# Designed miniproteins, single chains, continued (5), part 44

Each design is a single chain, and the fold is of that chain. pLDDT is the mean over its residues in the fold that is shown.

## One batch from the design tools (miniprotein)

Design m17504
Fold by ESMFold2-Fast:
Structure m17504 (fold): chain A 88 residues (1-88)
Amino acid sequence: DGKEVVEQFVKDLEEAKKLFEEEFEKDPGSEELLKLLKQVKEQVEGLYPQALEAGKDHPEARKRLEEAYKEFLEFIEELEKRYEELVP
């Protein structure tokens, strides 16, 4: 149960990254893309503590979650900076 919650969260992060890469490539100057990026970031940050708690009995899954979360936030920051360069 807890392991499945963690694995699903990691999968959701990977799907979100793919979606934003595709949308950003399609329209890199989109204000709507920036708004969606910020919304998804807030939602992920809000859900992360619960996912981390769900993984408490699964240290390997929890470690993967922590790594995936860090990579996701770094990915978002990179996209935000790239948008800012295109739309000053």
Scores: mean pLDDT 83

Design m17505
Fold by ESMFold2-Fast:
Structure m17505 (fold): chain A 87 residues (1-87)
Amino acid sequence: ELEEIVEKALEAIENQDEEKIKEYAKKLAKILSEKYGADEEKLYELLLEYLLALAKMLALAKQGDLAAAQALAAANADLPRRLEEIV
């Protein structure tokens, strides 16, 4: 179930668990590639980049460095568009 995997990915992000982030990025890439006929490798690369960026933004925000978190969010603002182009 896509929703369950997304929820587990968000939990891994909150826990800063890089190994689980990689695992769920791979699972999401497989599901999305099967559903939309997109390139699994490209989806995995982009999803991993996005999820790791979210984990770093959350860590910075938790440390009170909102400016750094916002700058990282701006640097990665095109990731949703790049995902849409692959799908």
Scores: mean pLDDT 77

Design m17506
Fold by ESMFold2-Fast:
Structure m17506 (fold): chain A 55 residues (1-55)
Amino acid sequence: APSDLERVFYERLIDGVIASGDKELADELIKYLESRRPLYPEFADELIERVKAAR
C-alpha cells in the first residue's frame, strides 16, 4: 500500500489533471498508473477509474 503522503500526492495529481481538461494528459496519466498497478493494485485501479470517469 502507498504511504499516506504518497496517497495525498497521487490524489492531488489526478485532481490537477482532471481540472486541466487535457484528454491526452489524462491518457498518459492512466498509462502511468497502470504501470504502478503491480505495486498498489487496488489504489491504482481507484485512481484510473476516477480519471476515466472525468474524461
Scores: mean pLDDT 79

Design m17507
Fold by ESMFold2-Fast:
Structure m17507 (fold): chain A 108 residues (1-108)
Amino acid sequence: MEKKIEELIERALEKLKKALELYKSPEIEEAIKLVEEDPYNEDNLREAIGKLYDALSDPSLPEETKKLLLEAMALLKVVIEALRNKPDEETIEEAVENAKKSVEDYLK
């Protein structure tokens, strides 16, 4: 389980860092710092997601950046649920696939 959660955190961070490269946002930078400082702390992850919602409210945000933020937020939400409920790895993978589909549907 812990290795799977670590992989999801790393994937979320990669998406956030790419988003920051495309569009310099203080909120994205703050979210990255929160996740990097304590990736296994639910309160830090919830605060990071809050910062990403603030970033998404910027009307100047490029579509590619918006997609990366939504994908990163979806992964972080799966991590929070995994930390709370400690599900098996198969349940985590199913949650990731469902999160990916939800982002694709949101961007239609």
Scores: mean pLDDT 82

Design m17508
Fold by ESMFold2-Fast:
Structure m17508 (fold): chain A 76 residues (1-76)
Amino acid sequence: MEKERKIKELEKKIEELDKRIEELKKEIEEIQKQLPSLDPAAQREALERMAELSREIAELEREIGKLKEKLKELKE
């Protein structure tokens, strides 16, 4: 029965990270929508923000990958 608890814990963590990634993707999408309306200085700041968000997404995706690997090991 211990296996079931560990599986649920990992699934919950993966779900939370997936939700965070979706939030960050939505923020990037909103920034992209505003880009054509911004002056050059604001566009530079927006692009820098998007780069930061993309880096955070990549970091979270790596974390999810590790958790999915652990989940696969426990599921067997």
Scores: mean pLDDT 83

Design m17509
Fold by ESMFold2-Fast:
Structure m17509 (fold): chain A 90 residues (1-90)
Amino acid sequence: SEAKKDAEEALKYAKEALEEKDLEEKQEKLSYAAGLVGRALSRLKDKEAQKEVEELLKQASEAGSKGDVDKAAEYVLKAAEKALEAAEKE
């Protein structure tokens, strides 16, 4: 499914963002991963999984707004993992 593909790519970029040393490249990878999670979320049929992924993306946004890019990346990673799990059950 497209949701599964977007979630798998999001997971890859979120992991790369966590390991990235360059702040600009880290933020670019994180932004791309978050966008992919949002696309996967919009395609999920499981309403409970949608709410869990939305909450994790909200936590990522809150961490990012406080300047904690590493914390934001951790939440995007968790959101991608939840989205992938939900997409695989469909």
Scores: mean pLDDT 86

Design m17510
Fold by ESMFold2-Fast:
Structure m17510 (fold): chain A 67 residues (1-67)
Amino acid sequence: QPAVATVIADSKEEANKIAEAARKVPGVLDVKITEVGGKYVVSAIAPTQEAADAARAAMEKVLEELK
């Protein structure tokens, strides 16, 4: 079962930077950006929970650097 790591970005530019970080994580299969209620939901899809956790950590690090 694929695992998903999700973070929320305030802008499309922020979401794109977060998505780039997720795509660099080994084992990540896909990264989606979805606009919801004026926010951008960045979802990294991975084959394992471990890969999803690594993607979430990478995305959260970029989110912290942007704020």
Scores: mean pLDDT 81

Design m17511
Fold by ESMFold2-Fast:
Structure m17511 (fold): chain A 68 residues (1-68)
Amino acid sequence: SAEDKIKELTEQAKEHEREMAEHQKLASEYGLKGDFDAAEAHTAEAMRHMGLKQQAEEKKAEVEKEAS
């Protein structure tokens, strides 16, 4: 159902937001320790999760539009 798809996409977006926040914290921590390679890697991971969150939110909006 559309409701089930909306729920799944909402959960996916929340998971990606959580992963983004964790990788941002790790990037900051590694940067403060002078491990810039690790900091950059975690920044890239955070950016990937940000993109996946946006994709899930856009798909959710389309499902909501189709269901109306």
Scores: mean pLDDT 89

Design m17512
Fold by ESMFold2-Fast:
Structure m17512 (fold): chain A 67 residues (1-67)
Amino acid sequence: SKELVERAEKVVEQGYNELAAPGRELIAQGIANGDAALIAQGQAILAEADRILKEVGLPMLEKAKAA
């Protein structure tokens, strides 16, 4: 149903944002402090959040749409 798809989309978006938030915060701190190591650490966290979205989140959405 449309409602199940909308709920699944919100759950996936929330999960992604929760995983990405520490990475975004580290990048912001690194930029403010001129700390390239913090920027690199934040970018690695964002890359992992993107990987989880592609391997777990998007497949879950496709299954919800097919149900």
Scores: mean pLDDT 84

Design m17513
Fold by ESMFold2-Fast:
Formats: C-alpha cells, structure tokens, sequence
Structure m17513 (fold): chain A 88 residues (1-88)
C-alpha cells in the first residue's frame, strides 16, 4: 500500500536529515516529494529507492545544493536509480 511506502520513505529521510547537518528543510521536503512520486509512477524496489535517496541527500549536503528545484531533484534521483539498476 502507498501509505506504508510513504511512511518508510519519510522515516528514512528523517533519519538521514539527523545525520546531515548541512541539508535544508526545503531540500528534504523536495527529496521526499520526488521519492514518493517515483514510488507511485515506477516499479522500483523500495530498498533501491531508499539507497538512491541516501546518495542524493548526501550529495546535496556535501556540495551545498539546497537550492535545487523539485524537477532537478526528481531528474537526479531518477538518474541515480538508473545507475543502481545497472549494477544489479
């Protein structure tokens, strides 16, 4: 069910936010919205999606990319997912 998936994504993102002091609340909200949209539109394993979220949030924090649009974040998250699928 999508509600359970949304809850798991939110819990994972909140945990990452606590570990990444340089990420803004606005960037976190955009990552959540992008991840939920991808989960609704695509048949992606939740574990793979959460791994892609980890990589994206760390790159945003490490490089100060808090001003990215939702569209830019969604595009980047989709690219990370594609690369992770190529490893499997």
Amino acid sequence: MMEEVKKKIKEHIEKLKSELPNISDEAVEKVYEAAVKIAEEEKVPLELLLEAVDLLMKQIADNGLNDLSLEEIEKWLREIIKKLLERE
Scores: mean pLDDT 82

Design m17514
Fold by ESMFold2-Fast:
Structure m17514 (fold): chain A 80 residues (1-80)
Amino acid sequence: DKEKEIEILSYAMELVKKAKPTGEDMEAIIEELMKEFGLSREEAAEYVSLAVIALEKGLTPEEFVKLLEEAEKARKEKEK
């Protein structure tokens, strides 16, 4: 499932890179993710949001998913 998350995020990041910062382009990306991966509108919008954040931080899809995993580990490290 993490492999699929990386795949969807990678695809979303490529679409966001090609897009102009307009509402129409963002809606088109959401619809494309829904069509390509069978996502709900809410799931597709979440991936678009994550793709924007990853691109702003200059991260690859693999690096960003790894950071999300490390953030989850850090939540558990607070229990130490």
Scores: mean pLDDT 75

Design m17515
Fold by ESMFold2-Fast:
Structure m17515 (fold): chain A 104 residues (1-104)
Amino acid sequence: MEERIRELLAELEKTFGVDAEEVWELLEKLEEPDRRLVLQMLEIAVELYRQGKYDAAKEVVDITLETIRKVAELIEKGDYRKAAQVLTAASLRVIGIEIDTEIE
């Protein structure tokens, strides 16, 4: 699993200029299943980019990175309920973007 995560982060760094080490450190602060959900959101961004949906892919990356930074901050403060709410809201936004691009 670690090798696949590192490969995903390397692709995100190459494609979107994401700080792979920052994202890795933030992911290590998350527990399952939250870490898995964030990884799925990032995989959606890479897939959208591969489909030529560059604006949608960038929007998904930006939402996901802002979300994991906020979730990690809330976890450090012990606000686990708000962290879960922020992550859930972001995952629904990402799904909405994916659906919107698929129905064309």
Scores: mean pLDDT 82

Design m17516
Fold by ESMFold2-Fast:
Structure m17516 (fold): chain A 84 residues (1-84)
Amino acid sequence: GAMMLEQLLQQQEDAEMQKLSKEAFSSIVDLSLLKRQLEKAREKGLPQSVIDELEKKIKEQQEKIDKYLPPLDKAILDRLRRLR
């Protein structure tokens, strides 16, 4: 009855939180790699066009992280409320 429904809803929320965490982690790793590539490009004196492309990619990855953080924060807060 009711207890079984509550357990299923809890499992669904845990899955969503894990998915958001994985997506956020992947985006953070990609951002770190792009920042390292930008530093190497600047050190090697690569053309400004290459630097501009890397900076654009960094901005796009940062925007993805910013999109994941608010849903991730909500998922964490919802999880904590269930433990109280």
Scores: mean pLDDT 71

Design m17517
Fold by ESMFold2-Fast:
Structure m17517 (fold): chain A 80 residues (1-80)
Amino acid sequence: SPLDELRATAVAIAERISAGEEIPGELVAAFNEALARVVAESADPVAALREVAELFLSHVAPEYREEARAFWEWLIRQVE
């Protein structure tokens, strides 16, 4: 499902950020595609994005959590 794809790509991105690794363009593209589909197809896109944001924050290293939270809060506001 788009939500499962969004969860998987979000976790992969969070882990790469935490490791100081480059995020592959294909992973960014997959994340953006899954995100667009969740926003378009979900009955409650705000609730879905809040769930994914918490999952992302649980996988990102503490030093990046404030910036990551601000990004997800901004993104969710675009959908509200």
Scores: mean pLDDT 88

Design m17518
Fold by ESMFold2-Fast:
Structure m17518 (fold): chain A 58 residues (1-58)
Amino acid sequence: MRVVHARAPAPEEDGPQSFIDAARAAGVDVSDAEGLAEPARVEAVMEKLGASELLFED
């Protein structure tokens, strides 16, 4: 892809909170991330999702 739709950061008032809530609903433990600043919270949750993929290697 030459032109990629840059990943626009969702509004912190809505997007990050919604994302974290959705991750919790999916069963991701976000407790560690709750102590972080809002952008870092989302990043920590994303890393946990990545770890789940690594654990879930079929």
Scores: mean pLDDT 57

Design m17519
Fold by ESMFold2-Fast:
Structure m17519 (fold): chain A 64 residues (1-64)
Amino acid sequence: MEVDEKVAEERLERIKSSPEGKAGALSSAFILEASLQGKLELAKKFMEEVRKHFESWKDEVINL
């Protein structure tokens, strides 16, 4: 199945609502799938959104 920006958005929402371990697995699976389909820009955008989400978690932990 081809991945697109809509699929990326749906996977990102699942990541935001998932525990860290599952979020990591979902991130890796999507990045690999997008890369295999030659959609490198989509994979980069997805990685950036996942990074922002994890940075938010780390900032909260450090400040508490």
Scores: mean pLDDT 70

Design m17520
Fold by ESMFold2-Fast:
Structure m17520 (fold): chain A 67 residues (1-67)
Amino acid sequence: MDPLLREAAEAEREAVEKTDPSNPKVQKAIQDLRRAVLDYLAGRPGARERLQEAVENLKKVIEEEKK
């Protein structure tokens, strides 16, 4: 598996395990991550950098919104 895609999947899994899935902030961060993954898979210019940013943002949201 692509290391960046694996890191994205791990971040989404951590969000589901450690945060409330009904939290709007968590849901937005996951949606932003999923959009970045789709752009990355489509080979869009700058998509790799956006995916890296989305992963880091979700990690920050997880730290803020932990159960």
Scores: mean pLDDT 82

Design m17521
Fold by ESMFold2-Fast:
Structure m17521 (fold): chain A 102 residues (1-102)
Amino acid sequence: ALPTATTVATEEVDGAVAEIRSVEGVNPVNGRTVLAATATLVENPAVQASVAAVLDAAGRVVGRHETLYIPAEASEAEKEALRKALERARELVEARVAEHQA
């Protein structure tokens, strides 16, 4: 299946808003599942982070990846909103991993 992205949460600090989007997809060739969450600042999408876990057909985690990009001009409010959103993204991915292992 192709990944489908849905907004599942937002984090806000001093008017800086980060959207957290959940993504799940299955590779039909190898049966691996990708569970990811991305955090992006609404007014400055260059400020972004993502968390991903890759599961094999048995539900075993075979990979974990995180990316973080904060341009030098990002405000302290944007950095803090992204930090909170990244914590939420990690929680969401771990909850989805636990669901797939149950």
Scores: mean pLDDT 81

Design m17522
Fold by ESMFold2-Fast:
Structure m17522 (fold): chain A 80 residues (1-80)
Amino acid sequence: LTPEVQAELRRGAREAIEGARELIEKAKNSKDPKEQSRYLTLALFLATVAIAAAEMSGDQELADEARRVHEEALKLGKEI
């Protein structure tokens, strides 16, 4: 990968992680099970994309951060 592509992947991964965290918070604050499920499904999708992008960029710390966010969304989904 070129340095430009690696930088773009890292940026995309960070944005996806941030988006996933925001969706997890929306799920926590929602009282509608269908709304919670929609937010968590999207958070899991974004976290998965973030993991792939971070790994492709070679940023292992970012990949591990994305995996933690994915795990948080999975755990919350089991409690709903």
Scores: mean pLDDT 87

Design m17523
Fold by ESMFold2-Fast:
Structure m17523 (fold): chain A 63 residues (1-63)
Amino acid sequence: MVTDEAIDKIVETWEKEAGKEGFARELAKIYGKDPETVLAEIEKYGPKEVLDRIEKELQEKAK
């Protein structure tokens, strides 16, 4: 299960060292999505919006 702490660390990494591509790969790995798809969504909506959508999708599937 992904925690808010893990998500916060990924965002910090993206902002300071990983860049947008690194952030997309980490999110894709955690949520089982294609990194190219995640990167495209980040470019369109921004990293926070994509992260929020993925979290909502996981919560829907967990029930």
Scores: mean pLDDT 68

Design m17524
Fold by ESMFold2-Fast:
Structure m17524 (fold): chain A 68 residues (1-68)
Amino acid sequence: SEEIEEVERTIEEARAGAEKFEALSQEYFADPANADLGQQYAKAAEQARGAAELGERAAEELRAKAEA
């Protein structure tokens, strides 16, 4: 279904975002002057991973309803 496909794309985008934010946080942590930015991007990566997990659960529920 279109809903499942949209959720799956959102999950992929969230995972890609998490990896990107994690890489950025590591880059900013290399300079102590940017520690606050590094921490903000680390937090963003964590939030993106959480969004992906919620998306996976939503996709499972949509698949279960489609099979019912």
Scores: mean pLDDT 84

Design m17525
Fold by ESMFold2-Fast:
Structure m17525 (fold): chain A 90 residues (1-90)
Amino acid sequence: SMEEMKEKADYDIELLKEQKKIAEETLKKWKIPEEVKEKVLKLMEEAIKAVEDGAEKALKTGDMSLYEEGVEKAKKLLEEAQELINETLE
């Protein structure tokens, strides 16, 4: 249902926001260069926005595929963020 999707989206968005906060603290502890840290956090912010935008569009249109597209976009952005971290640590 759309109500269940909204609850899941709200939960996933809050989880991503908490993960971004943890990532900021972790990258600081690992002494990751500020330029890389900024890029990672920007990708995580864009991932949060992708889920938010997808959920909003799905709720307005009744088309749940728009939420799924937002989640898929967020997943790719988070994978890019992880690749930047891994490349920096190598």
Scores: mean pLDDT 86

Design m17526
Fold by ESMFold2-Fast:
Structure m17526 (fold): chain A 65 residues (1-65)
Amino acid sequence: LTAEQILAIMQKVKEETGVTVTVEEIRQAAEMYQQGKSPEEIAEELGISKRTASAIIEALRRLGL
């Protein structure tokens, strides 16, 4: 992930959920998503809401990741 892609994901998640996620949370979510983990599993491991995890995954998919 580039810094610009991470910033774009952060902005989208904030627009959709009102939550500010960290760069590290996005990197970890991307790694777990590539491992085939569900939004529920990602949310549990990161301590974030399922809505927030789903927003990150949707943003990753839109970036072709």
Scores: mean pLDDT 84

Design m17527
Fold by ESMFold2-Fast:
Structure m17527 (fold): chain A 87 residues (1-87)
Amino acid sequence: MEFPSAEEIKRELERHPDDVDVVAGMLAVAEMALKAGKGEELDVDEQDRIGAEATRLAREDIEKAREKAIELAEEAEKLGHPVAVPP
């Protein structure tokens, strides 16, 4: 699974800061990247759950959703040490 960098997520959020779908998408991807970085398996049910929660947060508080997306993306990137073999 390809995950955007924290910088790419920040740029997408800066382009579309008030777009609930974009913010929810970036938040979901950041959380999935963090879980993958921790070695957690991401099946379709887990991805659906993450997407639903990201959408809910973006609708309730879009500013908080953006901040969480950035924080999770930065945490995921810190776990992304150089890998010897691509996933």
Scores: mean pLDDT 75

Design m17528
Fold by ESMFold2-Fast:
Structure m17528 (fold): chain A 81 residues (1-81)
Amino acid sequence: ATHTVTLELELDGDRVVSARVVGGDAEAGQLLADAILAEGSGSRGGTRLLLEGRVTSIQRVATERLDERRERHTYRVTLAP
């Protein structure tokens, strides 16, 4: 079966400073969130998800400007079984 997770990322410039699972498969979502945070500075949101080789689809479903440097992005991610 296909797993779907929804992730909320906060970025300061091009750096991911927070990653949270907000829907879908909590276990798979937490592994992805941890992987994104472990990438560190210079990571583009979503890049690590592609490198894990299990991601079949990534869709940005929301973008919110928090201030002149910070954004919140919400992604829907589909994973291979």
Scores: mean pLDDT 70

Design m17529
Fold by ESMFold2-Fast:
Structure m17529 (fold): chain A 105 residues (1-105)
Amino acid sequence: EVEEAVKFLKELAELLRKLGADQEKIDSIMKKIEENPEDIDVLKEAAYELGRLAAESGATDEVARKVGEFIEKNPSPVVKEVAEAFARGILEVTQPAADAAMAAS
């Protein structure tokens, strides 16, 4: 279960590397997972930061597809919590842009 969440985060990190996200930030996030691979809170923090990077890189659609596929194949509570943290990271980057668009009205 935790191993599936770690595998999920590794696959997301590799996808983000290919899509041009900040490699140094990805390496820093992955190091935290390697140091604490069984700590769900660390995995959720890592997912949140990867979600922010996905939004910043403009890779949201491709990453969302990968997340959906992984959840369908591995529908564990831990994978779902980690996926929720990832989605929260995306929202916290995209929400300021939406708020700025609303403020322009």
Scores: mean pLDDT 75

Design m17530
Fold by ESMFold2-Fast:
Structure m17530 (fold): chain A 67 residues (1-67)
Amino acid sequence: EEIKKEIQKIIDEFNSRVRELHAEALERAKEAKTPEEKQAIYDEYLSRVRELQAEREKKINELKKKS
């Protein structure tokens, strides 16, 4: 039960960081002049999200091993 709460906390922290990155990407995209510039901003956002997903998976797997 406590492990489930810790997993949820990790997920919530990940979601919070992703929301911040998404908001930043949207603001940068407003200043972009071409579709290519907007795509580059979105690709950077997705790359950062994938890195955060990998870290989230590692943390959750470590907690599950203790379950």
Scores: mean pLDDT 82

Design m17531
Fold by ESMFold2-Fast:
Structure m17531 (fold): chain A 87 residues (1-87)
Amino acid sequence: FEGWSAGELIAAIQKAVSVNRLDGGTAVEGLRRLGLKKAAELLEKLIRGEVPESVLKEIGKLLGMSEETVRRLIELVEKGVTAEEAK
């Protein structure tokens, strides 16, 4: 995520999910088509629940944000994928 602010990454993920309003696979493909390969790879892993503590720390370091903020980002991704269920 070099060159990306935390806000840009969050906005890109939220926009991909909200525009597609489908499954996480469609959101991941949307990000790839926008050239956001690193964001797409992280979104795919977050959706699969493959988020060990080391990955959370790495994301936080790259985005310059706290681990708590990264965990909230994961919650947003999960809600975005299952927006109807999160209601």
Scores: mean pLDDT 53

Design m17532
Fold by ESMFold2-Fast:
Structure m17532 (fold): chain A 88 residues (1-88)
Amino acid sequence: NRILELLDRAYEVANDESLTEEQKIAVISILLAAAYFEAKTYYPQLVPIVEETIKKVSQLIKNKASPEEIAEVIREGRRRVQEEIDRI
């Protein structure tokens, strides 16, 4: 599932010690936007979960939260997407 792949990649980026915080934010934002577009186009039932994950991550970025907090929100979003897929 492409949405799970994109969320897993975003989680990896959040934990990538070789990247600056600014680089992490930029790449995570692109990956989450791609996940939202994928959900809207191919998996409309996943849109609410992906949208809530994006909203929470955006709020954390605005508040200059740690990469660890951002990673945890992405991990939770990924878990909820997996649970929803397993119900279909």
Scores: mean pLDDT 86

Design m17533
Fold by ESMFold2-Fast:
Structure m17533 (fold): chain A 109 residues (1-109)
Amino acid sequence: GALELLEEALRFVEESDDLDEALDKAIELARRALEGETDPLLRTGLRVAIAALEAIKNNASDLEVEINLGMLRIVYGVAKLLGDEETARVVETAIRIVEVAKKKAEESK
């Protein structure tokens, strides 16, 4: 499911010494999760996560990455408010992927 694909993406981003390759793999896995998903809230979270990872890969402004992280945290909050624990877990994993990728991108500069 979506969670397993994002957990795989998180491992690639955490363990890889090649951030560009890890970002490409994370974006691929997030896109595969999105293709298999019908829930509108989870689809929104996955689209925002993909946008955040693409922003990091393209060396977009820190503000653009932070805006996407803020949107992910809003999606997480909505999922928790609705009692949608499955969506909450997937979006929490996506937040962690983006945070780790952002940290590694900053350390590479």
Scores: mean pLDDT 87

Design m17534
Fold by ESMFold2-Fast:
Structure m17534 (fold): chain A 97 residues (1-97)
Amino acid sequence: GVTVTGVAVGVFADGTGGVGVVTDSSLAITGGTVTFEDGNVAEITGGGTSASGHGVGVGRGPVSAASLGKKVTATLTFADGSTGTGTGTVTAVGVNP
């Protein structure tokens, strides 16, 4: 399994937004999905590795500011073609004006 070490959400007024995911894996993230506790699903459309050498993913989808502190399940595809599923918690929410 993969450990999801951080999840950040940016929310627009229409209830859509961006999602960032950080893992403990050194492999670049190339795709996947993040499923929120409320049933919303964001698609990871790209990513890479962080400055610390850990896999990061960036996606878009329906998101809620109420997701702060809630559990997520991420199923991620890595640059080597492997897949991993992990759980994490939404640690940051930004609201765009």
Scores: mean pLDDT 80

Design m17535
Fold by ESMFold2-Fast:
Structure m17535 (fold): chain A 89 residues (1-89)
Amino acid sequence: SDLEEKLANLERIVKEDIPVILKNFETFSLEEQKKVIQSIRDAIKQTDALLQEAKRQNAPQSLLDRLEELRKKLEEALKEMEEKLKKLE
């Protein structure tokens, strides 16, 4: 389904791309750091929209659990990036 494809893509980004971004975050320009933070905020909003759609469709609990775990990981990444940005200001 479209929802499951979007979820799988976000899960891949969190598993594969986010750790690399976090490791190299301080090497980015201030503009790049702010753009990355905004992209994580946008990903959280997309995850919230997917969670609402999943609930509307009465999706299995396993799918809801995956969306909740994804949201938590995105929030943790956002917090770490914002803390790193604050130290560089």
Scores: mean pLDDT 87

Design m17536
Fold by ESMFold2-Fast:
Structure m17536 (fold): chain A 100 residues (1-100)
Amino acid sequence: SAADEAAFEHAALVAATVAQEVRDLLVKKNAPQELIDEVAALQQRILEAMAARDRAALVETVDRLIALIEELKKQGLIPEELADKLIAVLRETRAVLEAV
């Protein structure tokens, strides 16, 4: 439906925005370039999955972004409170994607 299509696109844009916020923080904190590149690659995969309307690929990429944020939190590269908020947003995003 048009509503399911809009929900899918909105979920993808939310996930891409979270990836951008993580990228911006890692750049600001002078994090290793390989981690910045990994987040950038996940953001690109989110946008590609959105364009292709590939829900399964988008869900997989959201799960990978959640796992990466949890690892960045453990390494102290992202503040714990911010990491937990971003993970919560991505888990809500994943639930929306599973419903459409």
Scores: mean pLDDT 90

Design m17537
Fold by ESMFold2-Fast:
Structure m17537 (fold): chain A 69 residues (1-69)
Amino acid sequence: SLEELLEAARRGDEEAARRLAERIADNVLKAVSQGADGELLLRIAVAELEELGAHAAARYLRETVQRAL
């Protein structure tokens, strides 16, 4: 679940951080394909992950989405 991935990522699990970032990136990129502002969605998602303490996931999310935009 997303909750379990977030919990593990917050504890420093790099694999959980990557999987969490990939799931969020897929959702952001799908929204972009439907006309959403990808830069805005990325900023919101990264800010939320940083506030939740999932710093590695925030970094991986930024890298993944920026490479695809």
Scores: mean pLDDT 86

Design m17538
Fold by ESMFold2-Fast:
Structure m17538 (fold): chain A 77 residues (1-77)
Amino acid sequence: SSEIENEIKSLSNAVKDPSAFSYLLEKYQTDEEFAIKLDEILQTYKKDPEKAKVLFYKLLDEEGVKDIKRAVNKVLK
């Protein structure tokens, strides 16, 4: 699959929830605005993983993705 799928999987592994990956990938493929924002975060992850995790948490908060936000919150608080 794409480079993006591998990057999303890597980020999702940090939340220790396999269901988070499938939800993030589906949203990335169906929501262009979310995809653009997530793409920027994935690029940041290559340079500064801690900053990328903070930005990722903020993105999930802004989009109102409650279930995925709960999974991320367990790891990124």
Scores: mean pLDDT 69

